# Designs tried in a protein design run: designed miniproteins, single chains, continued (5). Part 60

Each design is a single chain, and the fold is of that chain. pLDDT is the mean over its residues in the fold that is shown.

## One batch from the design tools (miniprotein)

Design m18206
Fold by ESMFold2-Fast:
Structure m18206 (fold): chain A 88 residues (1-88)
Amino acid sequence: ELPEEVRQAIAESLKKIGIDVKPEEVLSLFVDENGVILPTVVGLPEHLRGKPASEVTVEDLKEFAEKLKLDLTDEQIEAIARYLKSLS
């Protein structure tokens, strides 16, 4: 389970760039119901699109956050990475 404060941080950061999403819907923008990275996710490296969410590294998430200017801490990025690995 991804902490609610991390979901809220992602939702607020996405809202700043014009993507209005509820905290509970944040993961549905990036990962399908089978735990696979959606091919339409902007800012993720192309080589990760269509792959299992468990293949996303902390470094990939840091690059993603920098490209989208998301206000995420290193601790929040690590929490997201651990959650994505649990979806395998």
Scores: mean pLDDT 71

Design m18207
Fold by ESMFold2-Fast:
Structure m18207 (fold): chain A 79 residues (1-79)
Amino acid sequence: EPELSPEERIQLLRKFAESLPPDSELRVKALEYIGRLEAKQGNLQEAISYYEDAISLLPPDSERRKALEQQVKELRKQL
């Protein structure tokens, strides 16, 4: 009945991401979404950690990887 808190949503998404194969596109998407939620909560270090986990699952030449690396760089400027 009550909506999940941001913290509860992050916990469920973490369990979901961990249940998926490491090569799954859904796992990358889940990690990106968790990173975005952590950043919105002001947990910049945690957000960076989740984005770096997502980056590690992507090919080195992918445009998506470059976009995530740019997001990490921008978040690091705020630390």
Scores: mean pLDDT 80

Design m18208
Fold by ESMFold2-Fast:
Structure m18208 (fold): chain A 58 residues (1-58)
Amino acid sequence: ADLQAQLDYWKKVAEGYKKGIEIAEKNKDKYSDFMNELKKGYTEAEAKAKQLEAEIAA
């Protein structure tokens, strides 16, 4: 299985969400609701990357 490519993908997704959170924090009054969605996406992408790292190590 192409676990390494999946890991690289989810790391990029998490990085994108992290940048989105930083932008939303600067405009929190306008993007407060969207911030919760960005944080959720970041947490899910990070969890997926950690699971893939564990599978690659196994």
Scores: mean pLDDT 79

Design m18209
Fold by ESMFold2-Fast:
Structure m18209 (fold): chain A 67 residues (1-67)
Amino acid sequence: MTAEQYYQQGKRYALELKDYDKALEYFKKALALDPTFEDAAIALVAVHELKKDPNNEKARELLESLP
């Protein structure tokens, strides 16, 4: 899988399944392949915040705004 494919899979786990642990796993895999992947880095931070507080609207909106 490419960094982009890992990133898209992580986004699905976070937004569709609300599985933040799986989302973090896939975003870490994306960043392992491309450490400069800004969208994956932002998504990792947003999901980490959502794991702490699932009602964090700012983190949810940030994650939803990503391509």
Scores: mean pLDDT 84

Design m18210
Fold by ESMFold2-Fast:
Structure m18210 (fold): chain A 68 residues (1-68)
Amino acid sequence: MPSDEEKLKELLEEARRLLEEALADPSTPRSVVTALGLLVHELETAPPTEEAVKKLERLLRSVREQLA
């Protein structure tokens, strides 16, 4: 089963991909770009704990809903 560290890496890869897509699309709201940038920074510096994974997973889900 993936560790908390592996889960954080997967979330970081997804957040970076979404940020790249958002930056490539000039119609993306600046608030979404800012939120993704902050999320990427949080994921890069987060401790590999279950609580951090759950918190950042919820934040990523919130941003994904705004992009759908």
Scores: mean pLDDT 80

Design m18211
Fold by ESMFold2-Fast:
Structure m18211 (fold): chain A 90 residues (1-90)
Amino acid sequence: SAELAAAAEHLRRLAEAARRAAERLRESDPEAAELLERLAELLEEAAEAAAAGDWAAAEEHARRAEELFLELRERHPEAVRLFLEEARRL
């Protein structure tokens, strides 16, 4: 469906933003970089589920990504700032 295709594309762009933010933090904050890489993996899993038409799996992976994002915001607010900066460039 067009809705699932759009959701998959959006999630893939967010995953790319997370990977770019992780690269920027690799040397200065390796823990934040690792959490951003995990965020990217969850977003890619959600995108794959959405592309396959599996709404339930897509929502579950997106929920886990949101939980990790909230944890990242609390413990590493600069990592969230860089993630959002990279997302705006895509």
Scores: mean pLDDT 87

Design m18212
Fold by ESMFold2-Fast:
Structure m18212 (fold): chain A 56 residues (1-56)
Amino acid sequence: SALLEEARRLREEALRRGNGGAASAAGMAIKDGEQGASDEEVRRGIEEARRLLREG
């Protein structure tokens, strides 16, 4: 899905920038989505990863 693709790209970006917290948050969003979590739950994980990426 486009949402999971976004989460995967965000995780890759976080890893390239050395932001382990953001990479972990994006990774959790990917797992949640793959396990059938709602799009809203996946979006919250993506938003958390983006917040951590901005802070670090």
Scores: mean pLDDT 85

Design m18213
Fold by ESMFold2-Fast:
Structure m18213 (fold): chain A 78 residues (1-78)
Amino acid sequence: LEKELEEARKKGDKKKEAELLLELGKKYAEEGKFEEAREYFEKAIKIYKELGDKEGVREAELEEGIALLKYAVDKVTS
């Protein structure tokens, strides 16, 4: 993912960059690192908005919401 992200950036492939940022956000969320996950989701959302990709924005916002819900549940059920 990290190497693929750098290659996408070098090529100016904004769509691929957003997809890889979304995947990184999901990975950090699985590790319970919500601050890092949120940063990656926000970067993906920004790029999708720049591209006018409404579906990409919705997907990234949904994944961020799921990550936040998991984080909040862990905090209140601990």
Scores: mean pLDDT 78

Design m18214
Fold by ESMFold2-Fast:
Structure m18214 (fold): chain A 60 residues (1-60)
Amino acid sequence: GPVRVRVVKDFEATSPLELSLKVGDEVEILARLSDDWAVVRLLSTGETGIVPLSYLEPAK
């Protein structure tokens, strides 16, 4: 199934393509764009956007 991961650092979106995240949020990784960036869905809101991978803890 889709990879679910937790947010480990607060991230504030600075562009309309990015998604703001808070520590403890759960996201679903939809696609990896690069080594640094991914498209995710925020599970609490259903919003999607681009976030830095370093702000996420990968699930096993």
Scores: mean pLDDT 81

Design m18215
Fold by ESMFold2-Fast:
Structure m18215 (fold): chain A 63 residues (1-63)
Amino acid sequence: MLKPVSREELTELLRRHGIKVSPDTLYRTLKAFVEGEISLDEAARRLGISKATLTEIVRELLE
């Protein structure tokens, strides 16, 4: 399960990793991936990042 994350924290993650999506898109994509609705490949494609970068972000947001 994703831990509680503020919009400001999501915005900072996007800025740190150079990701060009909105905070809402980031949260929805991560939630769908963690809940098993989409694959790691699909989540990475939606965010325009590598699977390695996505894995790092997920680790930061998991409890």
Scores: mean pLDDT 78

Design m18216
Fold by ESMFold2-Fast:
Structure m18216 (fold): chain A 83 residues (1-83)
Amino acid sequence: SARGRGTLSVAGGRAVPAVIEVDGNTVTLTFLEPASAPIPGSTITITTAAGSATATVLGSEAVSDRVFRLEVSDGAAVAAAVA
């Protein structure tokens, strides 16, 4: 598992500050400001001090207005960008 802070964009949109937690192919996002909900079929791009990665959203669950639990195509790439 990996955890970090950085920015996330959905489908090439605006980069939004977020806390990003990765466990396998499950990514938990906590947006620090209002953002569009990630939806299945969209791509996400994550950028942190450790690096950058892009993944496809395969599943999305809204936990709250700011917290989303995603299933992604490449959790290992996301984890490398967060660690």
Scores: mean pLDDT 84

Design m18217
Fold by ESMFold2-Fast:
Structure m18217 (fold): chain A 77 residues (1-77)
Amino acid sequence: SELEEELKRLEKELEEAEKAGDKKEQARLLVQLGILYEELGKYEEAIEYYEKAKEIEPEDEVTQKLTDIAIEEIKKM
């Protein structure tokens, strides 16, 4: 499926960003994985990816706020 192909692409890009030590790109890809898992209705996995993005870039206030909002909205469901 298109979503499964997107998932595999993002996982591969995340591995490359991890090898490069690019924490900003890692956080961006982790947020995209969270969004994709939300689209799949896999809310537990989505929260896990959002939390991981927060851990990678703790000083990025935009990432922190956006992921906190996304997690809170999922938990209200």
Scores: mean pLDDT 85

Design m18218
Fold by ESMFold2-Fast:
Structure m18218 (fold): chain A 72 residues (1-72)
Amino acid sequence: SKVEETIRLADELGEKGLEAIKNGDYSLGASLGTAAVLILVSGVIDSKDPKDAELLRKKAKEILERLKKAEK
């Protein structure tokens, strides 16, 4: 289900954020954690407010895209 996939993705991002913190990269950890929270909240509200859920997913995607550029 979309909810199950959303929870799994958020959990994976949260784990990557924790690994970043353990390696001393607090900025990366905070960014990944923020993206994880936005994705989780989008799943919770999707059935009642799909428009705002989509905005939250878009914001999470923007964070992840910025991180991908910073890895160079």
Scores: mean pLDDT 81

Design m18219
Fold by ESMFold2-Fast:
Structure m18219 (fold): chain A 60 residues (1-60)
Amino acid sequence: SEIEDIKVEARKKIEENKNDEEKALKIVEEAVEKLKKLGVSQKSVDNFYEEAKKYIKEKV
């Protein structure tokens, strides 16, 4: 699905940029905007954002 593709690509890019927290956060924000444009609920978007931020912090 398009939603899952966005999430998978975002996670991939975060892993590639885990040593650059600012760039990784920008990737998360771009993915969040794409999900919002597809009509994904705010709760689902917030959950994805929180999980991604947690992942970034755990890898730094």
Scores: mean pLDDT 78

Design m18220
Fold by ESMFold2-Fast:
Structure m18220 (fold): chain A 65 residues (1-65)
Amino acid sequence: MSLKEALVKAGYSEEEAEEKTRWAEEVRERLKGKTAAELSPEEIEEDIELAMLLMILGVENVELS
């Protein structure tokens, strides 16, 4: 199940699901290749927010596309 499909099932509109999916992809791309020590406090918060969203949606091994 894609992140977009999981968001729609959780009660988000298709437009909101697409927006959140784009945000998640942007966060993953920005954090790609960085170690935990290289993350700013804001980047750490974004990573935690994304992880919590995925956990709440019950999505393991998320395909973001």
Scores: mean pLDDT 72

Design m18221
Fold by ESMFold2-Fast:
Structure m18221 (fold): chain A 59 residues (1-59)
Amino acid sequence: EEIEKLISKVAKEGEKIDLLQAVKVLQDLGYSLKEAVEIVLSSGKTELTKEELIELLKK
């Protein structure tokens, strides 16, 4: 998917994405800073995998 390609450009392969990194990825996808923060905080986690971030965006 297009989202997976964008995530791969900002996060190294095999790495987990921390909340700050996840916010930056969402901003690259066109979300505002406030929206990005709300989305990642809605997960209730301190870090997200690439798969978890993609699932948040699909739902």
Scores: mean pLDDT 70

Design m18222
Fold by ESMFold2-Fast:
Structure m18222 (fold): chain A 59 residues (1-59)
Amino acid sequence: AEAAALARAGELGQSNMDKYLAIREAIEKGEDPAKVAGEAFVEAYRRNEQAQADLDAAK
C-alpha cells in the first residue's frame, strides 16, 4: 500500500516539477505561463507565491 502510494506521489511530483519549471521559464522569457501549464495550475502557483509573501510579511 505505501509502496504504491510512494510511486504515485513520485509520478505526481515529476509532473508538478515539470509544470513548475515550465512556469518559471515562461515568466523569465516574458511568455504567458497559462499557455504552458494551464490556467488552473498557474492559479495554484500564484496562490502558493501569495501565501509565501504573506508569511514573509508577517515576519
Scores: mean pLDDT 67

Design m18223
Fold by ESMFold2-Fast:
Structure m18223 (fold): chain A 90 residues (1-90)
Amino acid sequence: SKGEEYFEAGDYEKAIEEYEKEIAEDPNNAQAWHNLGAAYTALGEYEKAIEYYEKAIALDPNNKTAWRSLAIAYALKGEEEKAKEYRAKA
């Protein structure tokens, strides 16, 4: 997708714009919510990343990658106890 192309190029703001368009077309696209979380993680916006990873997990609770990403975002925010808790679910 265009979002993925922008993300790999390091254009995280443009990646976010494209992922938001994907979510507007299909709000049940768990992968797009996860990708949005990853882009916000890359920008250091950990609280927004956590919100979007939680949406991805709500849509697909068996997505181990999303649980791992959530744990990493909590660790980067300095919330190591939360990171440990969510890491156990991955």
Scores: mean pLDDT 88

Design m18224
Fold by ESMFold2-Fast:
Order: structure tokens, then sequence, then C-alpha cells
Structure m18224 (fold): chain A 71 residues (1-71)
């Protein structure tokens, strides 16, 4: 895998906190979904499923772009 599971696990709280900071100005519903997708992506990476992690990360980015375009 791209990263050892242990390293991904250790970094997960900081990564999720960063996503929450970046999405703080977005509507609550959008922020919640983006954080949820980011958490799922990190869990997939921890499990060694890099393809699923990338797919979930792309979905989170797309959702953020759509929210910014709507504003």
Amino acid sequence: PEFPAEEVRAARPAALARVEEMTAALPEEVRRKVVELADEALRAAEAGDGEKAAELDEKAVRLMKEALEKQ
C-alpha cells in the first residue's frame, strides 16, 4: 500500500481536524458529508484499499467544489 496502516491510523485525527477547518465556512450538511467521506477514505487507506480511498477522496473534493460553485 501507499502508506503503512499504522502511519495512516496515527495521522487520521489530525487529517480529519484539517478537513473540518477547511470546510468550516460551508453549510453544516456539506461539511458533515465531506468529513464523513474523508474519514471513510482514511479508513479504506488503513485497510490497504488504495483504490477506494482515492475514490472517496475524489467524491469529497467534488462535493466541496459543487458547494463553492453554488455559493
Scores: mean pLDDT 74

Design m18225
Fold by ESMFold2-Fast:
Structure m18225 (fold): chain A 46 residues (1-46)
Amino acid sequence: KYTLNEDEKKKIENFYKPVFEEALKAASDDPEAREIIEKAYENFKK
């Protein structure tokens, strides 16, 4: 797997954080769906 330095990760996270937050908000009534979203975000950060 490729490796990103901290500056690169921070830029990517800042850019996509609103999308991730919106997805979590939409799934706030479903803990299982939120866990899936969290896992997808974790994979995205890799």
Scores: mean pLDDT 70

Design m18226
Fold by ESMFold2-Fast:
Structure m18226 (fold): chain A 66 residues (1-66)
Amino acid sequence: SAQAELVERRRAALAEVLREAGASEEVVELARTDPAAAVQALARTPNGEEIVARLTERLQALDGEG
């Protein structure tokens, strides 16, 4: 279904953004299976806020005006 495809694409995009932003492998893997847990893990990292900002921007680009 289109919804399942969007979820898969968002999780893949989330994992890539986190990897590029310098997130740990654990956080990247959490993003693929449990995005909420990944966000909580980011709150404990020194650059967590920056990584979340990059993720939010990327997700908005996928759902925003094309």
Scores: mean pLDDT 72

Design m18227
Fold by ESMFold2-Fast:
Structure m18227 (fold): chain A 101 residues (1-101)
Amino acid sequence: SAAEAEARALAQRATAKAAGAAQTGYEGSEEEAKRAIEEAARFARERAEELETVEEAELFKRTMEAFMRAAIAEAPPELAKYLEEVLRAVREAVEEVIRER
């Protein structure tokens, strides 16, 4: 459906933002990493809030988690650590949106 396609497209954008935050953590300072992770979590929350139903928000979350887990599996260990930290933060932000519905 159009709604499912939108949820998947938003998940792809959230994943790209999350991967960028992990890269910032890998290359930058701890303070820069924290700010990038917080921004990625906020971005994921805002995208999840655009979805009208709990089912669409859950599809968004599952799709994003799947992409992030795939990225973690292929990443070098140091980058994988940041990807796991970002995934935890964005997952929690999206779960909060789901709980509020």
Scores: mean pLDDT 86

Design m18228
Fold by ESMFold2-Fast:
Structure m18228 (fold): chain A 61 residues (1-61)
Amino acid sequence: MSADEVLKEFIEALRKAVEEGKLSEREAAIKETSLGILAVAVKLGGLTVEELEKIGKELVE
């Protein structure tokens, strides 16, 4: 699975959480930005896709 594919799934989850009133738009934007930085780190070889999935789950909770 690619870093972009994992990122897309987390962004979709964040958008849904905002729609359901579980997160503010500001909170979702901060988490989305953090996930984007982590996805770039995977592409640069500093992080694995598995680490992105683990950290992303903690951020999206």
Scores: mean pLDDT 81

Design m18229
Fold by ESMFold2-Fast:
Structure m18229 (fold): chain A 58 residues (1-58)
Amino acid sequence: QALLDAISRAILAAAGSATPMASPEVVAAVKAFQRANGLAVDGVAGPATYQALEAAAP
């Protein structure tokens, strides 16, 4: 899904940047991904969110 690609890029950008991601768009994308994967919907890209994203990667 296009949403998965957008979330993946947002999370990777956050991990590769010294500046914390605080964009409302990034938070919304993370929440949507967490909801789709049955995770806690808090908008924080934690270990569970990264693990689910890695599992969803081709």
Scores: mean pLDDT 65

Design m18230
Fold by ESMFold2-Fast:
Order: sequence, then C-alpha cells, then structure tokens
Structure m18230 (fold): chain A 68 residues (1-68)
Amino acid sequence: SPIDEMLAMVEETFKELGDSLPEELEQELLRETLLVIDRLERGEISAAEAKARIKAKIEEAKRQVAEL
C-alpha cells in the first residue's frame, strides 16, 4: 500500500541517520508523515503526491543533518 511504502521510507531514513538525527527533526518528520497519511486517507491528495511530499521532507531532514 502507499502508506506502507511511505512508512518504510521514513523508517529507512531513521535507520540511515541513526544517532545523527536530532530528536526535534525526528518529531518533525513524524508529524509531517502523519499529516500526509491523514490527507491521503481522506482523499485530499493522490498517492503519488503523498510520496513526493514525504520524499521532499526526508531530503530536507538529510540536508539539515549534513549542516550540523
């Protein structure tokens, strides 16, 4: 399912970044993921749009970690 794919992307990101990911950024990524899932379940966005939003948020988190 699209939801399972998005959750797998987020889990893989947490695994890759590990201890380098600040708690605040982890919480932000989780909040964004839940918001996107809620919008997808309500039919407000497409699965493709939801995945694109999560991918963009992951890239932003990785960039912020690299700047620490």
Scores: mean pLDDT 83

Design m18231
Fold by ESMFold2-Fast:
Structure m18231 (fold): chain A 69 residues (1-69)
Amino acid sequence: KATELAQEGTLKYYEGLEAIKNKDYEKAKKLYEEAIKLFKEALKLKPNKSIEEALKKVEEKLKEVEKKL
């Protein structure tokens, strides 16, 4: 369900933040890409503003990480 996909996406996002703390930008990029896919699938099942905001936040973080690579 959408809530489960959004929760999984949120967990991937936090794992990505931990990778950033360790300067593992390649791992962070992969985790953020996974989070984005999960949030997009959640939104296909049920549009939700909180999930849309989470998606935008992760997309912003992915762009920042890509600049480090």
Scores: mean pLDDT 83

Design m18232
Fold by ESMFold2-Fast:
Structure m18232 (fold): chain A 103 residues (1-103)
Amino acid sequence: DPDLERLRALVEEELEKAGVSPEGKEAFLRLLDMMRAGHSMEEILAEFGMASDAELYSYLLSLAEDKELMAELLSLLDIAHENKLSPAQQVRLLEASRNGQKV
């Protein structure tokens, strides 16, 4: 899926800008892949061994130097998951955020 490959590449670029550790990059991409595969947040939390969304997001934020950029990425991922956006729609959302700093 070329839209999925583009989404992954854009996400990886933003994670590098956020100064995310290799551990944090793998964790974020795993979260993205699980959400894309249609897993519920409860299933994702169980896989990560976390008790709540707050614990998972706190963990991911701890792995980034730019915590504000990481929080923005997590917010966009949350919007994409809640609205069941396609990879193409997620690419457009991320590009709009990158270029226009739209909330």
Scores: mean pLDDT 78

Design m18233
Fold by ESMFold2-Fast:
Structure m18233 (fold): chain A 107 residues (1-107)
Amino acid sequence: MEVLEELRRLVLEAARFIQRLHDKARENKAPDEILKLIDEASTLVGRIARQIDARDLEGAVETLEEFIEVMEKLLDIAKKYNLVTPEEIAEMERLIDRLRELAEKLR
C-alpha cells in the first residue's frame, strides 16, 4: 500500500515534467512527433492514476512499464531537439530509474 502512494507521487512528479515539456514544445513549435509522445505519456499517466484508484496493481504495473518506455523515447527526442537542459535530463533519468525500481517491486 505504501508502494502505491510512492507510485502515485512519482507519476504526479513525471506529469508535472511532461506539462513543462509540453509548454516548452508548444512555445518552440516543436515537431508533431514530440507532441504525440507527450499526449501518449499524459494518457498513460491518467490510466495509471485510475488503476491505482481501482486497486488494479497488475494493470498499473503493465501501464507503468509502457509509460517508462514512452518517457525514455520522449527524453531522447527532447535531447535531439534541445528542449531540455542537462539538469532537466538528470531529473528525468532519476524519475525513470525510480519508476523502474517500483515496477520491479510490484511484480
Scores: mean pLDDT 82

Design m18234
Fold by ESMFold2-Fast:
Structure m18234 (fold): chain A 78 residues (1-78)
Amino acid sequence: ARAARVAALQAGAYRVGDELGALVARGEMTDEDVEAARRTLLAHLRREHGLSDEELAAIDAAFRAGYEAGVAAGRSAA
């Protein structure tokens, strides 16, 4: 159950990162806005789900991977 929840949160974080990365590539969002969203997400997950530092690091890594993919896809399309 916990591993499945963490995996679902990682997948969700990747998708959010991807969407925000695409917005940054299109000039519709700033890097500062993305960093604020990332900090808010991680703080919320720590409080609400009681996640370990390792689990939060994995979710943060998924968010960053999604962000890089979204930025790359957005820039390649432009």
Scores: mean pLDDT 83

Design m18235
Fold by ESMFold2-Fast:
Structure m18235 (fold): chain A 61 residues (1-61)
Amino acid sequence: MPLPVARALEDYEGKYPGELTIKKGDRIVILGEVDDEYWAGYSEELEKTGLMPKSKVEIIS
């Protein structure tokens, strides 16, 4: 089964080590759930892995 893909709903600057800095419209491949607040993902725009808040992205596929 293909990995889920999320789209950034708004710009977000990473506040903690390991967080992704994302821009509205960026596509992130979801690698897994870290906790209730965060996804682990791969940013196609930045070509790197990191954490992102669930509230800042929308699952699209």
Scores: mean pLDDT 80

Design m18236
Fold by ESMFold2-Fast:
Structure m18236 (fold): chain A 63 residues (1-63)
Amino acid sequence: GSHMMSLEELVERLHAAGALTPEQRDAILKELAENGSLTKEQADVLAEALRRLGLVGPAPAPA
């Protein structure tokens, strides 16, 4: 798309869509705020959430 959203925006939208629990949302946002990056486990959680929304692609969004 023409507009690149931040990881924080993506996480908020996934939570609003019911693809993430409040606990998962808070944990991911905390990691982004403290470390500026995600662990492999949290990246996998985001990929799973995107898949649940029917955004099935060749791979989880790496960028």
Scores: mean pLDDT 72

Design m18237
Fold by ESMFold2-Fast:
Structure m18237 (fold): chain A 61 residues (1-61)
Amino acid sequence: DARSATIAALVVEAQKKIEAGADPEAVFRELAERLRRETGLEAEARVVDGRVELTARPAAA
């Protein structure tokens, strides 16, 4: 599934940026924008136990 591959790649990039000292809020904002742009899904991202967790859902109308 192309969407699953895109989501996985974006999560990996977000994890790397946060580990490099980037602001998690800024990283999550960019992650959500890219996911929406590429797949049309709305994303919620958070750090849970040192890992980036992402939930994707259809954008609310």
Scores: mean pLDDT 73

Design m18238
Fold by ESMFold2-Fast:
Structure m18238 (fold): chain A 62 residues (1-62)
Amino acid sequence: GEEREKILKLIAEILNIIGDILELEKKLEKTTDPEEKAKIEKEIEELEKKLKELREELKKLP
């Protein structure tokens, strides 16, 4: 039903963010410029914060 669709959408969003974090971490490993490193680190932090919020929402569902 509708609950299942909501859970699946939330899982898909979580997986997409995990994928984005992984790609940014790979980019960070290859980056030597301090300014670009700081920018990537900030983007990772923002995505990690969003991931935590979505994981908490998932825990509230049956």
Scores: mean pLDDT 84

Design m18239
Fold by ESMFold2-Fast:
Parts: structure tokens; sequence; C-alpha cells
Structure m18239 (fold): chain A 50 residues (1-50)
């Protein structure tokens, strides 16, 4: 469902924040995760438009 996809995106955002705050993520890895999150968010928007 759309709600399940939104929850998945939320988890990715939380995990990414935890990793960057813990110093476990390089700037390049952080940028790649932000791109993936943006891609998933756009997918959720497409599902809402169907």
Amino acid sequence: SVEEKQEEVGKMMRDTTSLILGGLLSPDEYNERLKEIDRKMKEVERLKEE
C-alpha cells in the first residue's frame, strides 16, 4: 500500500540520520542515500496519482 511505502521511506530517513550522526556514513554515501530516498518519495507520489 501507499502507507507501507511511506513507512519504508520514513525508516530509510531515520536510518540515514542515525548513520550520519554516528559518523558511519561518508558524504558520498549520504548523498546516494538521499537520492534513493528522493526516488522512493517520487514513487509514492506516482502511486497516489494512479
Scores: mean pLDDT 79

Design m18240
Fold by ESMFold2-Fast:
Structure m18240 (fold): chain A 68 residues (1-68)
Amino acid sequence: GAAELIEEGKRLIEEGRELLKSSTKEGILRGIGRILRGIGLIEQARILAKKNGDEKSLKEAEEALNGS
């Protein structure tokens, strides 16, 4: 559901932010990839929440995207 996509998306963004602290180019590129995937999952959650009339998950997804 939308809530699970938001949690997974946030987790990937947090993992990506930690990888961006890496001193290696490979670590930085992996960090960027995790952040982009996390944003994509939260966007999917936003669409799903809107389709289902889930105002709480819609708000949580929009807040997460605005904070990214």
Scores: mean pLDDT 84

Design m18241
Fold by ESMFold2-Fast:
Structure m18241 (fold): chain A 57 residues (1-57)
Amino acid sequence: SAAAARKARLQAQIDDYERMLAEVEADPSLSPEEKAALVAGLQATIDRLRAELARVE
């Protein structure tokens, strides 16, 4: 269904952002302050995408 396809695309985006968040957290080149800012931004995007995914159901 169109809803199933939309859910799959949103889940793929969430998975991509969660991978990016893990990479930022593991990056030794970033300061703690830089990591906190980037993680906050990525988490906000993940939260928005999860809210969108919940609305499709």
Scores: mean pLDDT 87

Design m18242
Fold by ESMFold2-Fast:
Structure m18242 (fold): chain A 77 residues (1-77)
Amino acid sequence: SLEEQEKRVAEEMVKVLRERGHEELAKLLEELTKLRLEGKEDSPEAKEIFEQLQKLAAELGQEEWKKIVEEAAERLR
């Protein structure tokens, strides 16, 4: 199902983030994904996590983010 695919993608992204030393980003993405699966994506907690995730992702830079996405995609093949 689509939900199973989205869960697998998120889990792989979290794993790649941790392996590359981005533990804080990994935790935020994991928490945000759990809230979305619980139907709490519009909660104040989800908004705060999303804002923190955006800030850390901006600090990471576009090149590193692209590598993380590409590694996660490769592992899901």
Scores: mean pLDDT 80

Design m18243
Fold by ESMFold2-Fast:
Structure m18243 (fold): chain A 91 residues (1-91)
Amino acid sequence: SVADLLEEMDKLEDEIIKLEKQAWRALKAGDLESAKKLLEEMEKKLEELKKLVDEILNDPNASERQKLLALVRLLSASGMVVTIETALKRK
């Protein structure tokens, strides 16, 4: 169901948030290798999130509000990935 897809998205976003916090700790410690591996894990979770968003956007039972929620979650997660990627490119 659309509700199940949204619940899976919430779990993936929580995982990405946890990985972002770990990546910032690694960056602050000067552990660029660990930060890069954490970024790669975040990127994998973001691709899983994109697939769930596509499923919600193409579901005839999804409301416009549910579609908007899916897009907002995707933008938030994408922003976290871009932030860590940018920080890694600067050092």
Scores: mean pLDDT 88

Design m18244
Fold by ESMFold2-Fast:
Structure m18244 (fold): chain A 69 residues (1-69)
Amino acid sequence: SKEEILNKIREILKEAGVSDETIDRILELLRAGKFDEATKIILKLYLEGKISVEQANEIGKLLKEYAAL
């Protein structure tokens, strides 16, 4: 389900130490279908070193799965 995918994204970001405020913003944008805005925030987290390349790749796979539903 979409909510199961969003929960997996939440857990990855939480384990990376991303703030609940930022996580909730990303998930709100995804629920609203604002994928480009959500992806820009995730890319910024990666470029700032807040998430690893492995975490970014896993989130990218989950985003593709979410968009296909």
Scores: mean pLDDT 88

